Designed miniproteins, single chains, continued (3). Designs and how they scored, part 70

Each design is a single chain, and the fold is of that chain. pLDDT is the mean over its residues in the fold that is shown.

## One batch from the design tools (miniprotein)

Design m10423
Fold by ESMFold2-Fast:
Structure m10423 (fold): chain A 98 residues (1-98)
Amino acid sequence: MQEVYRLLARIVELTIRGLEAKKAGDEETAARLEAEYRALVARLEREHAAELEELARELEARHASLPIAEQVRIIGELAGLPQERIDELAAMAERLEA
């Protein structure tokens, strides 16, 4: 489970950074980050499919209606990220949703 949370936290970070690069018009950075994102998603699905299914059921049952920023906070906490980093990523997610 800890490895799944760590990979999910990395996927969240890549998604946020990729969207920022797209907004800035940095197509090269956006493409590179998207490639890393796709590779990590494929790895999670290949190596941790059962753990992802269990986590998805748990999150849906407890948090189905939560904003994306709150989901980012939960994933960051489970991944063991510093609170400052969790707050930064959640704030970025809120700005991207607006």
Scores: mean pLDDT 72

Design m10424
Fold by ESMFold2-Fast:
Structure m10424 (fold): chain A 63 residues (1-63)
Amino acid sequence: EMEETARRMKEEIERALVEAGLSREEAEILADYAAQEAMKRAKDAEELRKLMQEHLERALKSL
C-alpha cells in the first residue's frame, strides 16, 4: 500500500537526515515534503520508493 510505504520511507529519510546533521524538526519537515511530492507523482509503491530516495539523495548533496 502506498500510504504504508510512504510512512516507512519517511521514517528512513528522517533518520538519514538526522545522522547527516539536521535537527529532528528540520528532518521531519524535509521528509514530509518528500513524501507529499512523491505521493502526488507516484502511480505505485515502487515509483514512490524511487522518488523518495531521489529526494533524500538531493537533500544530502545540498548539505
Scores: mean pLDDT 81

Design m10425
Fold by ESMFold2-Fast:
Structure m10425 (fold): chain A 79 residues (1-79)
Amino acid sequence: STAAFLERLREEVEALRRADPSISDEELARLAAERMIAYLEEKGINEEQARLLRKILESNEPLEVVIERMAEEARELHE
């Protein structure tokens, strides 16, 4: 589900921040994207999740802010 995908992305972001608290937003987004692409390749690419990841990465907002907003939207849709 989209909600599970966003939760996994949040966990990866939190893990990256814990490993390097000084990581830049740009580097965080790059590393999180690499981990999520690997995850999608392992499970078989879901087009909706791939589109969502692209939308998040194209945002100029901090990654954590975008994830929280998307997770709230997904919760409203009962995904």
Scores: mean pLDDT 75

Design m10426
Fold by ESMFold2-Fast:
Structure m10426 (fold): chain A 87 residues (1-87)
Amino acid sequence: SPVRLEFFKARRQFEADLAAKETELLADYNAGKISRVEYLRRLKAYVEQKAAELLKTLSPEGKARFEQYVARQLALLDREIARAEAA
């Protein structure tokens, strides 16, 4: 399906960009430059930014699938931020 391929490409690009950003932020965290909460907040901001960029390139059906995927990722990050802030 063209929609399935479009979603797959967007997800793969998103995952690659996110992995690179996680590596960068983790290096700053391990060097003591940022806190765990700051690491997670910066990662969330990057997820929101990259998702917004990719959503502009997708068909309406591709957008719906990708938005659902991103919403799940953001919900997990929000839970981790809440846990880190409570610690």
Scores: mean pLDDT 88

Design m10427
Fold by ESMFold2-Fast:
Structure m10427 (fold): chain A 69 residues (1-69)
Amino acid sequence: SLEEQAKAAFDAGNWEEAVRLYAEYLATLPPKVAAVERKSVLTFFKNLGLEHLVDVFEEALAEAQARRA
């Protein structure tokens, strides 16, 4: 699954790949669930000092959602 692929990339230290895969996964979820998960991810990156990944994540999520629209 996309979630499993994202976790594997995260465990391997491939942060940008993990973020892109997780964004694809969120785009498959119901809008309300995706919104809650998105907020959690943004908070997580901020708390870890990984704010540079926020833009990568937001762009990937927008692209994934656009492809599904």
Scores: mean pLDDT 78

Design m10428
Fold by ESMFold2-Fast:
Formats: structure tokens, sequence, C-alpha cells
Structure m10428 (fold): chain A 62 residues (1-62)
């Protein structure tokens, strides 16, 4: 495909204010599966390393 549509979700990660522990079991599963992490990062419009770092920070803040 030669089209790129900017759907985007810049910086869309688990929020430590109201969602730090929201889906914690899910984010642990996501971090254990690199292909799922890449798939989700692409869907959110961020790099896999950015999503991984954000999820690790959210878990640490829990």
Amino acid sequence: MAVSDATGAPGAIVDPLTGAHYGLAFVRHLLADPEQLERWAKALGVSPETLRAALEAAIAAH
C-alpha cells in the first residue's frame, strides 16, 4: 500500500493519574510478547520502544 493516513495517538499510554494500574495484567502480557507490543505500538502511532518504556514506567509507578 502506498497511502499513509495519519490516524495517530501521540503519547497514548497508561496514565499514572487515573490509569497507572488500569490493565496492569494486560500490559504485563504485552511486554512479554514483542510482536504484540509492536502491533499495539503501530496501532497507537508510536514506536515499540516508546510504548515499552511508557508501559514499564506505568508499572513502576503502580
Scores: mean pLDDT 60

Design m10429
Fold by ESMFold2-Fast:
Structure m10429 (fold): chain A 79 residues (1-79)
Amino acid sequence: SDYDAKLQAYQDYLQKFSTDLTLIAQNKSGTITLVDFGGKRVTISISGDSVDNVGQAFAQALAQARTAPDGTTITLSLS
C-alpha cells in the first residue's frame, strides 16, 4: 500500500540518519537531510567547538526545520 511504501522509505532514511548523526558527533561538524512523512526535505549543516555546542546547533536547526519550506538549507555554528 502507499502507507507501507512510505513507512519503508522512512525506515530506510532513519538508518542513514543514525549513521549521519554518528559522524557529526565524531567530527563535531557535518550535514544531514531531514525528511518528514510528507516528503518535505530540509538540509542542515552544523558545527561546534564541542559536542554540547554541536547538540545545541542541531536542536536549533531542528526547530527551524519544522517551519522551513521544502528544499531549505539551514547552516548553524556554535562556539
Scores: mean pLDDT 78

Design m10430
Fold by ESMFold2-Fast:
Structure m10430 (fold): chain A 82 residues (1-82)
Amino acid sequence: MITREDVGKRFLSLSEEERKELVEEFAKEFNISLETAEKVFEVIEEAFRNKLSPEELIELAKERGIDPQLVADALHFLGELP
């Protein structure tokens, strides 16, 4: 099983180009704006970089005006990558 820490390591290892492609794919799949998708992935990047708990991640999402469900969807999306 892929752990949240494994997903975080994979995400943080992505190039800027690969990250941009993932943001664009996520935006298309979930029918949201690129701006919203970028904000979701910024929250995820900060959470993985700072090793935030699930509680802290939810709080950060709320502070950024991001739906916590979109953050959960993005984490699942990242976990499905090869």
Scores: mean pLDDT 76

Design m10431
Fold by ESMFold2-Fast:
Structure m10431 (fold): chain A 61 residues (1-61)
Amino acid sequence: HMSDDELKLRIAREVRKKIDEYIKENNVDLTDDAQRTELDVYLHKIALEVREKLLAEQAAA
């Protein structure tokens, strides 16, 4: 049974990996305000998806 703190840490770790890959694959310029805003939208989307996935895995166990 995963605690809320463990879940948050795991979400942060998975989101970091996905964001790093997205930046590398899409050549995101972090000094561009428009691209930074788009990255923030993607980060929010990925955080929700990772959370749902981990909660589903926990429920299945």
Scores: mean pLDDT 78

Design m10432
Fold by ESMFold2-Fast:
Structure m10432 (fold): chain A 75 residues (1-75)
Amino acid sequence: RAFLGVSGSPVDVELVKEVLAEHGVEILGEHFYEENGKQGLLLVVRGSREALERAAEEIRRRLGPDVRVTLTPLE
């Protein structure tokens, strides 16, 4: 399990979910926020370490350099 954070202006939530599904990552929890044109998506996700890291990297690649992606492992 991990926290996956995605922040940007805007965040393509559907693209994030598509990439997670492509890598076999399960979404256990979701929180979306928006303030002053800035958007954030916080997900609790389940997958192997390798799947989570590959998904995070693909999200960074597809959403571009203006988006911040963080992955924090949970035990």
Scores: mean pLDDT 81

Design m10433
Fold by ESMFold2-Fast:
Structure m10433 (fold): chain A 82 residues (1-82)
Amino acid sequence: MASPEAARVAGREAALAARTHGKDAQYEASFKAIREKDGLSEEVAERAGKAAATPAQGMIDAGYSLEEAERFAANAALAASR
């Protein structure tokens, strides 16, 4: 399971990538953050990163702040990493 801190970093990277680079970049950023912080297996990191990407994109597209998008994406990543 990803730590709350790794999930938060993944959520932030997903939200930032969604805002600046679009959807494809957000998944890669989230996956990398989780892998580097927690040393999780690639399968768990992939599930968590993908889960972060969807709410991050949705929140940014809806005009929410980076901090709000990060929070939602982090919670999704943490849940998916179980």
Scores: mean pLDDT 67

Design m10434
Fold by ESMFold2-Fast:
Structure m10434 (fold): chain A 77 residues (1-77)
Amino acid sequence: MERTRESIKRVEEILKKGGAEEAVPEVSEEIEKAGKAPTEEERMEHLQKAIDIVEKSVKDPELLEEAKRAISEVGAP
């Protein structure tokens, strides 16, 4: 729970820097779903959706890679 909130905050800051602030609600929702997912498969599905949204919204390659890393850390064992 707390780790998921920290990941959401990190991704939100990256999206704001990348000019993709309007994508924050959708990305945050998918990260929250990933953090609460009952199976590894469902977690990965929600993380992939968050990554897809970020890839469409963020044009800066460095910020895109930073956001993808922050998302991939959600629920890591």
Scores: mean pLDDT 78

Design m10435
Fold by ESMFold2-Fast:
Structure m10435 (fold): chain A 71 residues (1-71)
Amino acid sequence: SLADMIAHQEKTLAHMQAQLAQLQAKLDELKANPNASDKEIVRQQTLVLVHQIMIDSEQFIIERMRAKQAS
């Protein structure tokens, strides 16, 4: 059902948000480390950005499914 699909996507979103929190924590750790290279920091920043875009896309999909369910 559409409700089951929405529930599954919400669970996926929660997992993605948890992963982003871990990636952000790693970025903060790298920024605080005087031995971390600029390349490592940029790579980690890119991973955080990519995951933020993926989360935004997933939220949009969920909102669109909820709109159809309400109709």
Scores: mean pLDDT 89

Design m10436
Fold by ESMFold2-Fast:
Structure m10436 (fold): chain A 79 residues (1-79)
Amino acid sequence: MDAAAIEALLTYAVLAALGKRKGEYDEEKIREEVAKYLEKKGHTELAKLVREKSDEELAEWLNRVMDEGIKKLAKEREE
């Protein structure tokens, strides 16, 4: 996966987690900021996907991305 896409998704996850802890979580604002960041990096299709998906769909997609990342890291750590 593109490094900028991973960076944006991790940024979204961190901001969402921090916002939820403070009780000031604004998912639409965080989504729009992440989408704008992706567009700025030339990932317009990913930005569109972030805007079009529901928060539940984005959470499922992010979990899938994290799962794939963990599997890749686990493959490197298998001794």
Scores: mean pLDDT 62

Design m10437
Fold by ESMFold2-Fast:
Structure m10437 (fold): chain A 94 residues (1-94)
Amino acid sequence: MPIPEIDYSGLSDGQLVEAFFELAALAQQQIDELIRQGKLEEAIRVLEETIERLEKMLAYAKEQNAPQSVIDLLEEAIEAYRRRLEELREQLEK
């Protein structure tokens, strides 16, 4: 299932955090299902798309002067997903 585009314009910091958790949950379910099916290339693509969306959320949060806790949450999530991306790429090469 495609991850829906979110319009970040006018979102409060709390709504941005809520949108983050919804995106993370949906992405996690899609990635785990694709891995179970052996579709590693598709799982990598979904993870790359998720990272791109999180980077857009981070850019918006910084532009809106969101609390440091929100910025830290997004940066930590992006780093965690990037680490998982490298692990999946390594599995594909083996």
Scores: mean pLDDT 78

Design m10438
Fold by ESMFold2-Fast:
Structure m10438 (fold): chain A 81 residues (1-81)
Amino acid sequence: TQEDELIYAESERVAKELAEKSGDVEKGKEEAERLIEKYSIEQAMGLGAGIVLKYLEDPEVDELEAIAGGYATIEGYKAAQ
C-alpha cells in the first residue's frame, strides 16, 4: 500500500518533469495508451512503474519510454481507485 503510493508519486513526478522538458506529452500519452491496449491496465501499470524506476537508476533510458511508463502507471492507478 505505502510502496504503491510511493511508486505512483514518483511516476507522476517523472512523467510531468520529462514531458515539460521534452515537449513529448502527447506522444508519451499515446504510447501509454498502446501499452494499456496491448497488456491490459494492470500489466501496463506494472510495466510502466518498472520503466520509471529503471529511469531513476539510469537516466540514459529513453525519455519517451519513461514518460509513457509514467502515464501508464498514473492511468492504471486511477482506474484501480
Scores: mean pLDDT 74

Design m10439
Fold by ESMFold2-Fast:
Structure m10439 (fold): chain A 83 residues (1-83)
Amino acid sequence: MEEEKEKLAKETHQLLVEAERAMLNGDYERAKQLFEKAVELAEKVGDKATLAVAYQMLSEAYRKLGDEEKAKEYERKIEEVQK
């Protein structure tokens, strides 16, 4: 169980790095997809800190894509994971 958690945490980190690179390149749709995958992995391990970061970045990516409703939805999710 601990080894699986570490593996997923490493994969989540790599997805966040790749997604940030996509954001810098203006590939907002790719960044969104990568951040969504990072959220899925962070949820599996219960890493609330990484979830909050991924939600924040997803909110920004959705704003860049013009989807303000989704951006606000992810902002609310940040508040829910921060106790």
Scores: mean pLDDT 81

Design m10440
Fold by ESMFold2-Fast:
Structure m10440 (fold): chain A 85 residues (1-85)
Amino acid sequence: MTPEEYIEEASIAIAKGNVDEADELARKALEQATPEQKAAIYTMLASAYLRAGDVERAREYVDEALKLDPSNPTALRLRERIDAA
């Protein structure tokens, strides 16, 4: 499968509330993803973990996204939410 297909399946898993399945699918996408896709995947995982109440994992994934794209608006917004909690 392509990185895009894994990202789509991960998004579906998140919509179902299955964050662990989303993480596994996202990790497969990361193996073949471009740097831009990697930043998007990390922000998707960070958002999912934050919604699940796992603030520590959410912070880790936000940090990874910001290392790849320091100006990513989604990652910066997620960082603000985590730091305000």
Scores: mean pLDDT 82

Design m10441
Fold by ESMFold2-Fast:
Structure m10441 (fold): chain A 82 residues (1-82)
Amino acid sequence: ARFSEADVLAALMVLLDLLGQNPEGVPLSELIARLKARLPSLAAIEDEADLAELLDQVNVVLERYFGARLVVEDGRVRLVRL
């Protein structure tokens, strides 16, 4: 599913808060739980493809305004400075 601008901005806020407190990264399961708690539209995220599409859209904003990018590896998400 494609995500709205409001979904992307809400996901960005969740990610910046979560990763700001956990610079070494967080489990994907924790990220999914936090996203579902913020947006009912995200409660239906069932697979990695849906999550990857959302994170790709968040990365466009992060690269443009924050000089940073999200990396997903071994079931964890972390923020990398460009």
Scores: mean pLDDT 75

Design m10442
Fold by ESMFold2-Fast:
Structure m10442 (fold): chain A 88 residues (1-88)
Amino acid sequence: GAAAREEALAVIEEAKKRLEELTDAEEIYEVAVETLLRVMRLVSDREVILAAIGGILRLIGLMLDGASAEEIKAEALEGLEAVEELLR
């Protein structure tokens, strides 16, 4: 319901603030993936779940390709923002 969406939005906002301060690729990846997984546990909306899965898969791809911390951070923020827009 509305309470679950508000909690998911709060989780995303906190994660975005944490990501602003992180410079390590692995830490950025972990925060982003944990946040997307938490959102998937809070909401039952299909579009939100699919967007979160897509974000996780793109982050995994970047880590496997040895992408920079800057590239991983940009993808993490884009993925979180895409999910945030669907929750509004």
Scores: mean pLDDT 88

Design m10443
Fold by ESMFold2-Fast:
Structure m10443 (fold): chain A 56 residues (1-56)
Amino acid sequence: LQEDLERLAREAGRSSLSGDSSPELNELARRVGPPAARAAVEGRTLPGPGFEVPTP
């Protein structure tokens, strides 16, 4: 799951160059919620291996 999340974030960032919203971004938002998905695409809060809860 963590590996998938990292991959989705990178793909969503790449895909956003070709469109307003991408299926990868939608999938990310579905998994972690829209705010976290946007932060991940912007390279802000998606940590590397060992994804941690944004708010304990």
Scores: mean pLDDT 56

Design m10444
Fold by ESMFold2-Fast:
Structure m10444 (fold): chain A 106 residues (1-106)
Amino acid sequence: MTTALLVASLARQARNAHLAGDKETAKKYLEEAIRLALESGDPNALAAVFRELARYVRDNPDDETPIRTAAEVLGISEEEVRKLLEETYKRLDEIQKKKNDILKAM
């Protein structure tokens, strides 16, 4: 279904607000994205949030706003959010390596 796409769109709006220098609006959009993902019960929606968070943090490593917001909405520590992001990167790396191994076997 479409909840993951809507959640990804909200995460992109958060990034756009940050680029405009509006950290409060960025936080609001990210809060909405995470809340919607949790309320939906769709595992793809929560996965989409962490995928967009991973991309955003990569481009803006000094911006603590998205990690802090995720910690608040999820009710966990910022350190636990960073661990979830690390696991997201690890899963992406595993998929990429498996793809490369298949290509090299030819």
Scores: mean pLDDT 74

Design m10445
Fold by ESMFold2-Fast:
Structure m10445 (fold): chain A 65 residues (1-65)
Amino acid sequence: MPMSDENRIESAAAILMSKGWSREEAVRLAEEIYEASGGDPEKFAEQLARVTGMDAEAILKSFTG
């Protein structure tokens, strides 16, 4: 099943926290990136990849199963 918007933001926040952001900063940044991406999972994964230094394909796969 596709992830809900809240679940995608929570997953993104967890990735950001693993890279040194606080919980509050990670959630806020994840929400900002998600909004800037217009809810597009590919654009969301690309922006997260740029911020975290991770591979965008790997991030996208985590959202789609």
Scores: mean pLDDT 76

Design m10446
Fold by ESMFold2-Fast:
Structure m10446 (fold): chain A 70 residues (1-70)
Amino acid sequence: SSAEKLEELLDKIIEVYEEGRKNKKSAEEIIEEIREVLEQLIKKYKMSEEEQKQAEEHIKILEEQLRKDE
């Protein structure tokens, strides 16, 4: 379902965020890795436009938080 795909994406994003912060990566590097994860999951699961929009909204919130922390 759309919700299950979104939850997997969010779990992957959280992993990238936590590992990036642990490894002292810049906000830009973390954001880029998150974007790569999104692209991989879109291709893997052939995500619909609605599923992609929901994922993008969550990523935008996280991007804003990361940039403010810099």
Scores: mean pLDDT 76

Design m10447
Fold by ESMFold2-Fast:
Structure m10447 (fold): chain A 86 residues (1-86)
Amino acid sequence: LSPEQRKQGSQTALALGRRVAKAAREKGNDDLAEQAERYGRLASEALLRGDGEEAARYFRELLEIARELEDEVLVVASASGVAASR
């Protein structure tokens, strides 16, 4: 990935983690919200390092959380993050 693509991916990962965390909190699951924020940060950091495989792993964790929340929009967004991570 180019430096510009890494920066954009990093910002997208942070935003996705926050969106998944918000959905978890709205369902009363604060532990799941904390995990989502953590995985979003870890995916962001992996993308900035150029580690697309590690980023994809953290996007898969966000995907599993989105599935548990039954939020189809967040499922699609998380799956897109996996695909975009190389």
Scores: mean pLDDT 85

Design m10448
Fold by ESMFold2-Fast:
Structure m10448 (fold): chain A 80 residues (1-80)
Amino acid sequence: FDAQRQQLADAKARAIAAIDAGDTEAFKQALVELGMPEERAQQIADDLASGKLSKEQAKAIVQAQYDRGVALLDAIAAAA
């Protein structure tokens, strides 16, 4: 699923850019595009906006979510 892999890569890049810009809404949207439930994405975005979560911690969450999405696509391909 090359299109889905590209969408995950684009969402990761947008999430990192949003973290650096302090754009809470763009960050939340990118997390949802990475497969995170909206409720959890909102909580993480709010924690970043409040300073409870550092930019480095937020980037680590983005990386983990991206890795999970890629692993899911790989598992679907292997199950064919």
Scores: mean pLDDT 83

Design m10449
Fold by ESMFold2-Fast:
Structure m10449 (fold): chain A 71 residues (1-71)
Amino acid sequence: GDNQDAADILIEGATEAGLIDKELKALELARELARSGHSAAASVAYEAAIFYNLEDVEVTARELAELARQA
């Protein structure tokens, strides 16, 4: 029924918002670890961001590699 459809939309939105928050925190940690020269730890944080549905996987990998080279 309509109430079930509304509940499904709200659950999907809340789940997506939670995943976005976790993804952003994992991505921020990956960038900081890469800048600090901790490339192995940065890779672990990057994998966590992918697990939380990171969309720009290839662009982010290139960014983290560049940050690690400058460390």
Scores: mean pLDDT 72

Design m10450
Fold by ESMFold2-Fast:
Structure m10450 (fold): chain A 67 residues (1-67)
Amino acid sequence: SKVEEAIEKAREAVRLSEEGRFDEAREVMEEMEKTFSIEELREALRIAQREDVRVAAALKEVIERKE
């Protein structure tokens, strides 16, 4: 589903940031902004908030830039 894809992309961005690959993490988040609707990102955030705070934070940043 698109919601699961959004969560996986957010996990990738978090992993890249933890590895110090900040430019690549930014590119992933920019692609997420273009690829997913605000509704898909909000549903992904609702799920991620219960599982991983860093993944939730990444999704929230994408949502804030899209709004």
Scores: mean pLDDT 86

Design m10451
Fold by ESMFold2-Fast:
Structure m10451 (fold): chain A 68 residues (1-68)
Amino acid sequence: MTADQLLQEADALEAAAEQVEKDMKERVERLRREGKDKEAERLEAQGYTAVGILRSGSAFYRELAEKL
């Protein structure tokens, strides 16, 4: 795998993280407007965990590319 390919994978994971975060924030806002605060907090926690995993993967591929 080339450094360029690793950077492309890192960018894809970062884009996925941004999309998950955006979708999560929109759903959390809707749930809060419906008075479902407990469900909103649970979804927000799960969403940020998923975003963190995706961003960690992106960082891993960027570091691997720098070592090539």
Scores: mean pLDDT 85

Design m10452
Fold by ESMFold2-Fast:
Structure m10452 (fold): chain A 80 residues (1-80)
Amino acid sequence: MERERLLQLARENREEGRKLAEQASEYVEKMREIRRNKDKLPEEEAEKLINEKEQKAQELMDKATELYRQAIALERQAAA
């Protein structure tokens, strides 16, 4: 496999992972906003919204982590 192609794929995976991590941070911030305004919402509704945002943030971070692992593997392959 062409070394430059492997490095290009690694860069693309790192960029995509970074975007997903940024999206996860947005969900974490939305969770904090809901917690700060918890007294203004029915308790069950607030907990449901928090859990939904937490799940989405975790899924995005898991995907970002996988992309970073793939990028590292591609970079190692390019170096070999």
Scores: mean pLDDT 83

Design m10453
Fold by ESMFold2-Fast:
Structure m10453 (fold): chain A 68 residues (1-68)
Amino acid sequence: MSLEELKERAKRIIEELQRLAEQSKDPQIRFDLENMVEELEWAIKSGDERFIQRAIERAETFIENVRK
C-alpha cells in the first residue's frame, strides 16, 4: 500500500471514529474516540507509513471493541 493510500484509509477511519463519537452518550467512550482521531491525525502528519499503519490497526481494533 502506498503512503497516499494509507493516508486516505486513515482519513476514512477518522470519519468513522467521529461518527461513533457523535452517536455515543458515554463521555468516556467519546473521549477515547476523540483521542484516537488525534493519534490518526498525528500519524498522517508524520508521513511515516509504519506509524500510519499501526495507528490504523489500533483504531480498527478500538472500533471493533466499541461495537461489542
Scores: mean pLDDT 82

Design m10454
Fold by ESMFold2-Fast:
Structure m10454 (fold): chain A 80 residues (1-80)
Amino acid sequence: MEEEARRRGLEAMSEANQAALDLGSVLARKDQKEAQQALNDATKRLAEAVSLLQQDPEKGLRKAEEIRKEYEEKLKEAEA
């Protein structure tokens, strides 16, 4: 149970990290400072999710999925 939640959480964090990097690339085309700020914010939030996954894998999984959805949504908006 916990092992499965941790594995899924790591997958969600990997996807969130990729979406954040892609978002940074799109934003950098217009404003390097905005891109840097977005990447800094993503890094902090992903670090929180990693910590939470170690303490409570089920809560960490939910946090990681929230971050993934948020950055995928932001990427979609930035590409529109």
Scores: mean pLDDT 81

Design m10455
Fold by ESMFold2-Fast:
Structure m10455 (fold): chain A 65 residues (1-65)
Amino acid sequence: SLSEAVAAVTAILIRQVAEEVVETGPLPSGYKVGRISTLEAAREAADKIIEAAEKGNVPVEVGDT
């Protein structure tokens, strides 16, 4: 649906912005740990949004195991 499409696009943009911040921003010595944490946090946030969109558009799977 349109609402789910908007959520998916937003998730992609969040992921892209996080990557650009890490790449474009100044990364002085010692900031490498922060870079990894920032990228991981962005991926987790994007995944949560995507999961919410999928849950709204498709039925939840009760568990495969």
Scores: mean pLDDT 52

Design m10456
Fold by ESMFold2-Fast:
Structure m10456 (fold): chain A 81 residues (1-81)
Amino acid sequence: SPLPKAENVLEFIRLLAESAIAQGFSKEQIVELVTTALRASGLPEEVVEKIEEILRESASETDDPEKWLEEALERIREYLE
């Protein structure tokens, strides 16, 4: 199957992560939520693994979950082109 448009993937991640942040989820819980949802949406395993890697790597760079999300989404955008 063709890969989904990068903007659709990014919007999906943003909506899930912003909702989870608002509910008080930890960064670890948000990563698990996002990766589970991406797998359920039919994204290839290699793409999900790379998105998980980016989310986990960026999580150590700031205690601000909103700043973490913005930086992670920028890196994911660059990966997806």
Scores: mean pLDDT 84

Design m10457
Fold by ESMFold2-Fast:
Structure m10457 (fold): chain A 96 residues (1-96)
Amino acid sequence: AAGFMALKVALEDPEARKLLEEAREYMELGKKYLEQGDLKKALQYYAKAYELGAKAMEIAAEKMKDLNPLAADYAKRQAEENKKQAEEYKKKVEEL
C-alpha cells in the first residue's frame, strides 16, 4: 500500500514523472550496453538512472509528508537506496 501510494504520487507529479521516465530510458540503455559487453557505459547509465529515481522519490516524499507519513517514509528510504546504488556504480566505473 505505502509503495503504491508513493509511486502514484510520483507519477501524478509532472517533474517526478519526467524523472522516472528518464530513469527508465537510462536503465534500458544500461542493459543494452551490458549485453554488448560495455560494462563501463552500462554502469554509467545505471548510475544516472538511480540518481533520477532518487530525485523522483524525494519529490513524492515531500508531497506526502503531512498527508501520508508512512508512504512518505517509504519514498525517503527508496530515495536513499537509489542514491547508494548510484554511488556504488560510480565507484565501480572509477575502478575500471
Scores: mean pLDDT 86

Design m10458
Fold by ESMFold2-Fast:
Structure m10458 (fold): chain A 90 residues (1-90)
Amino acid sequence: GTAPVLEVLGKVPEEATAKITATALSSTTIKVTAVNPKTGSTSSKILKNVAPGESKTVSLGIGGARIDVKVTRPGVSAPGATSSVDVTGE
């Protein structure tokens, strides 16, 4: 697909619940956003100069917890393309 690929890394803290969305802002720029749907707490990071097939890891803070996410750019990317993953802490 043309959307960034998301992979959650390691264990998510028991109290961390988030919807993580990766959005292609351009061919080389990806915005990663974590939103707690119950509290509305939001954290985001922008990844710049991401090459085709390249993976970068970001750490997103949500409610005092941290979630590490691996983001991979597809070989062909389209501006506006999005992917998301729902995360529930264990």
Scores: mean pLDDT 77

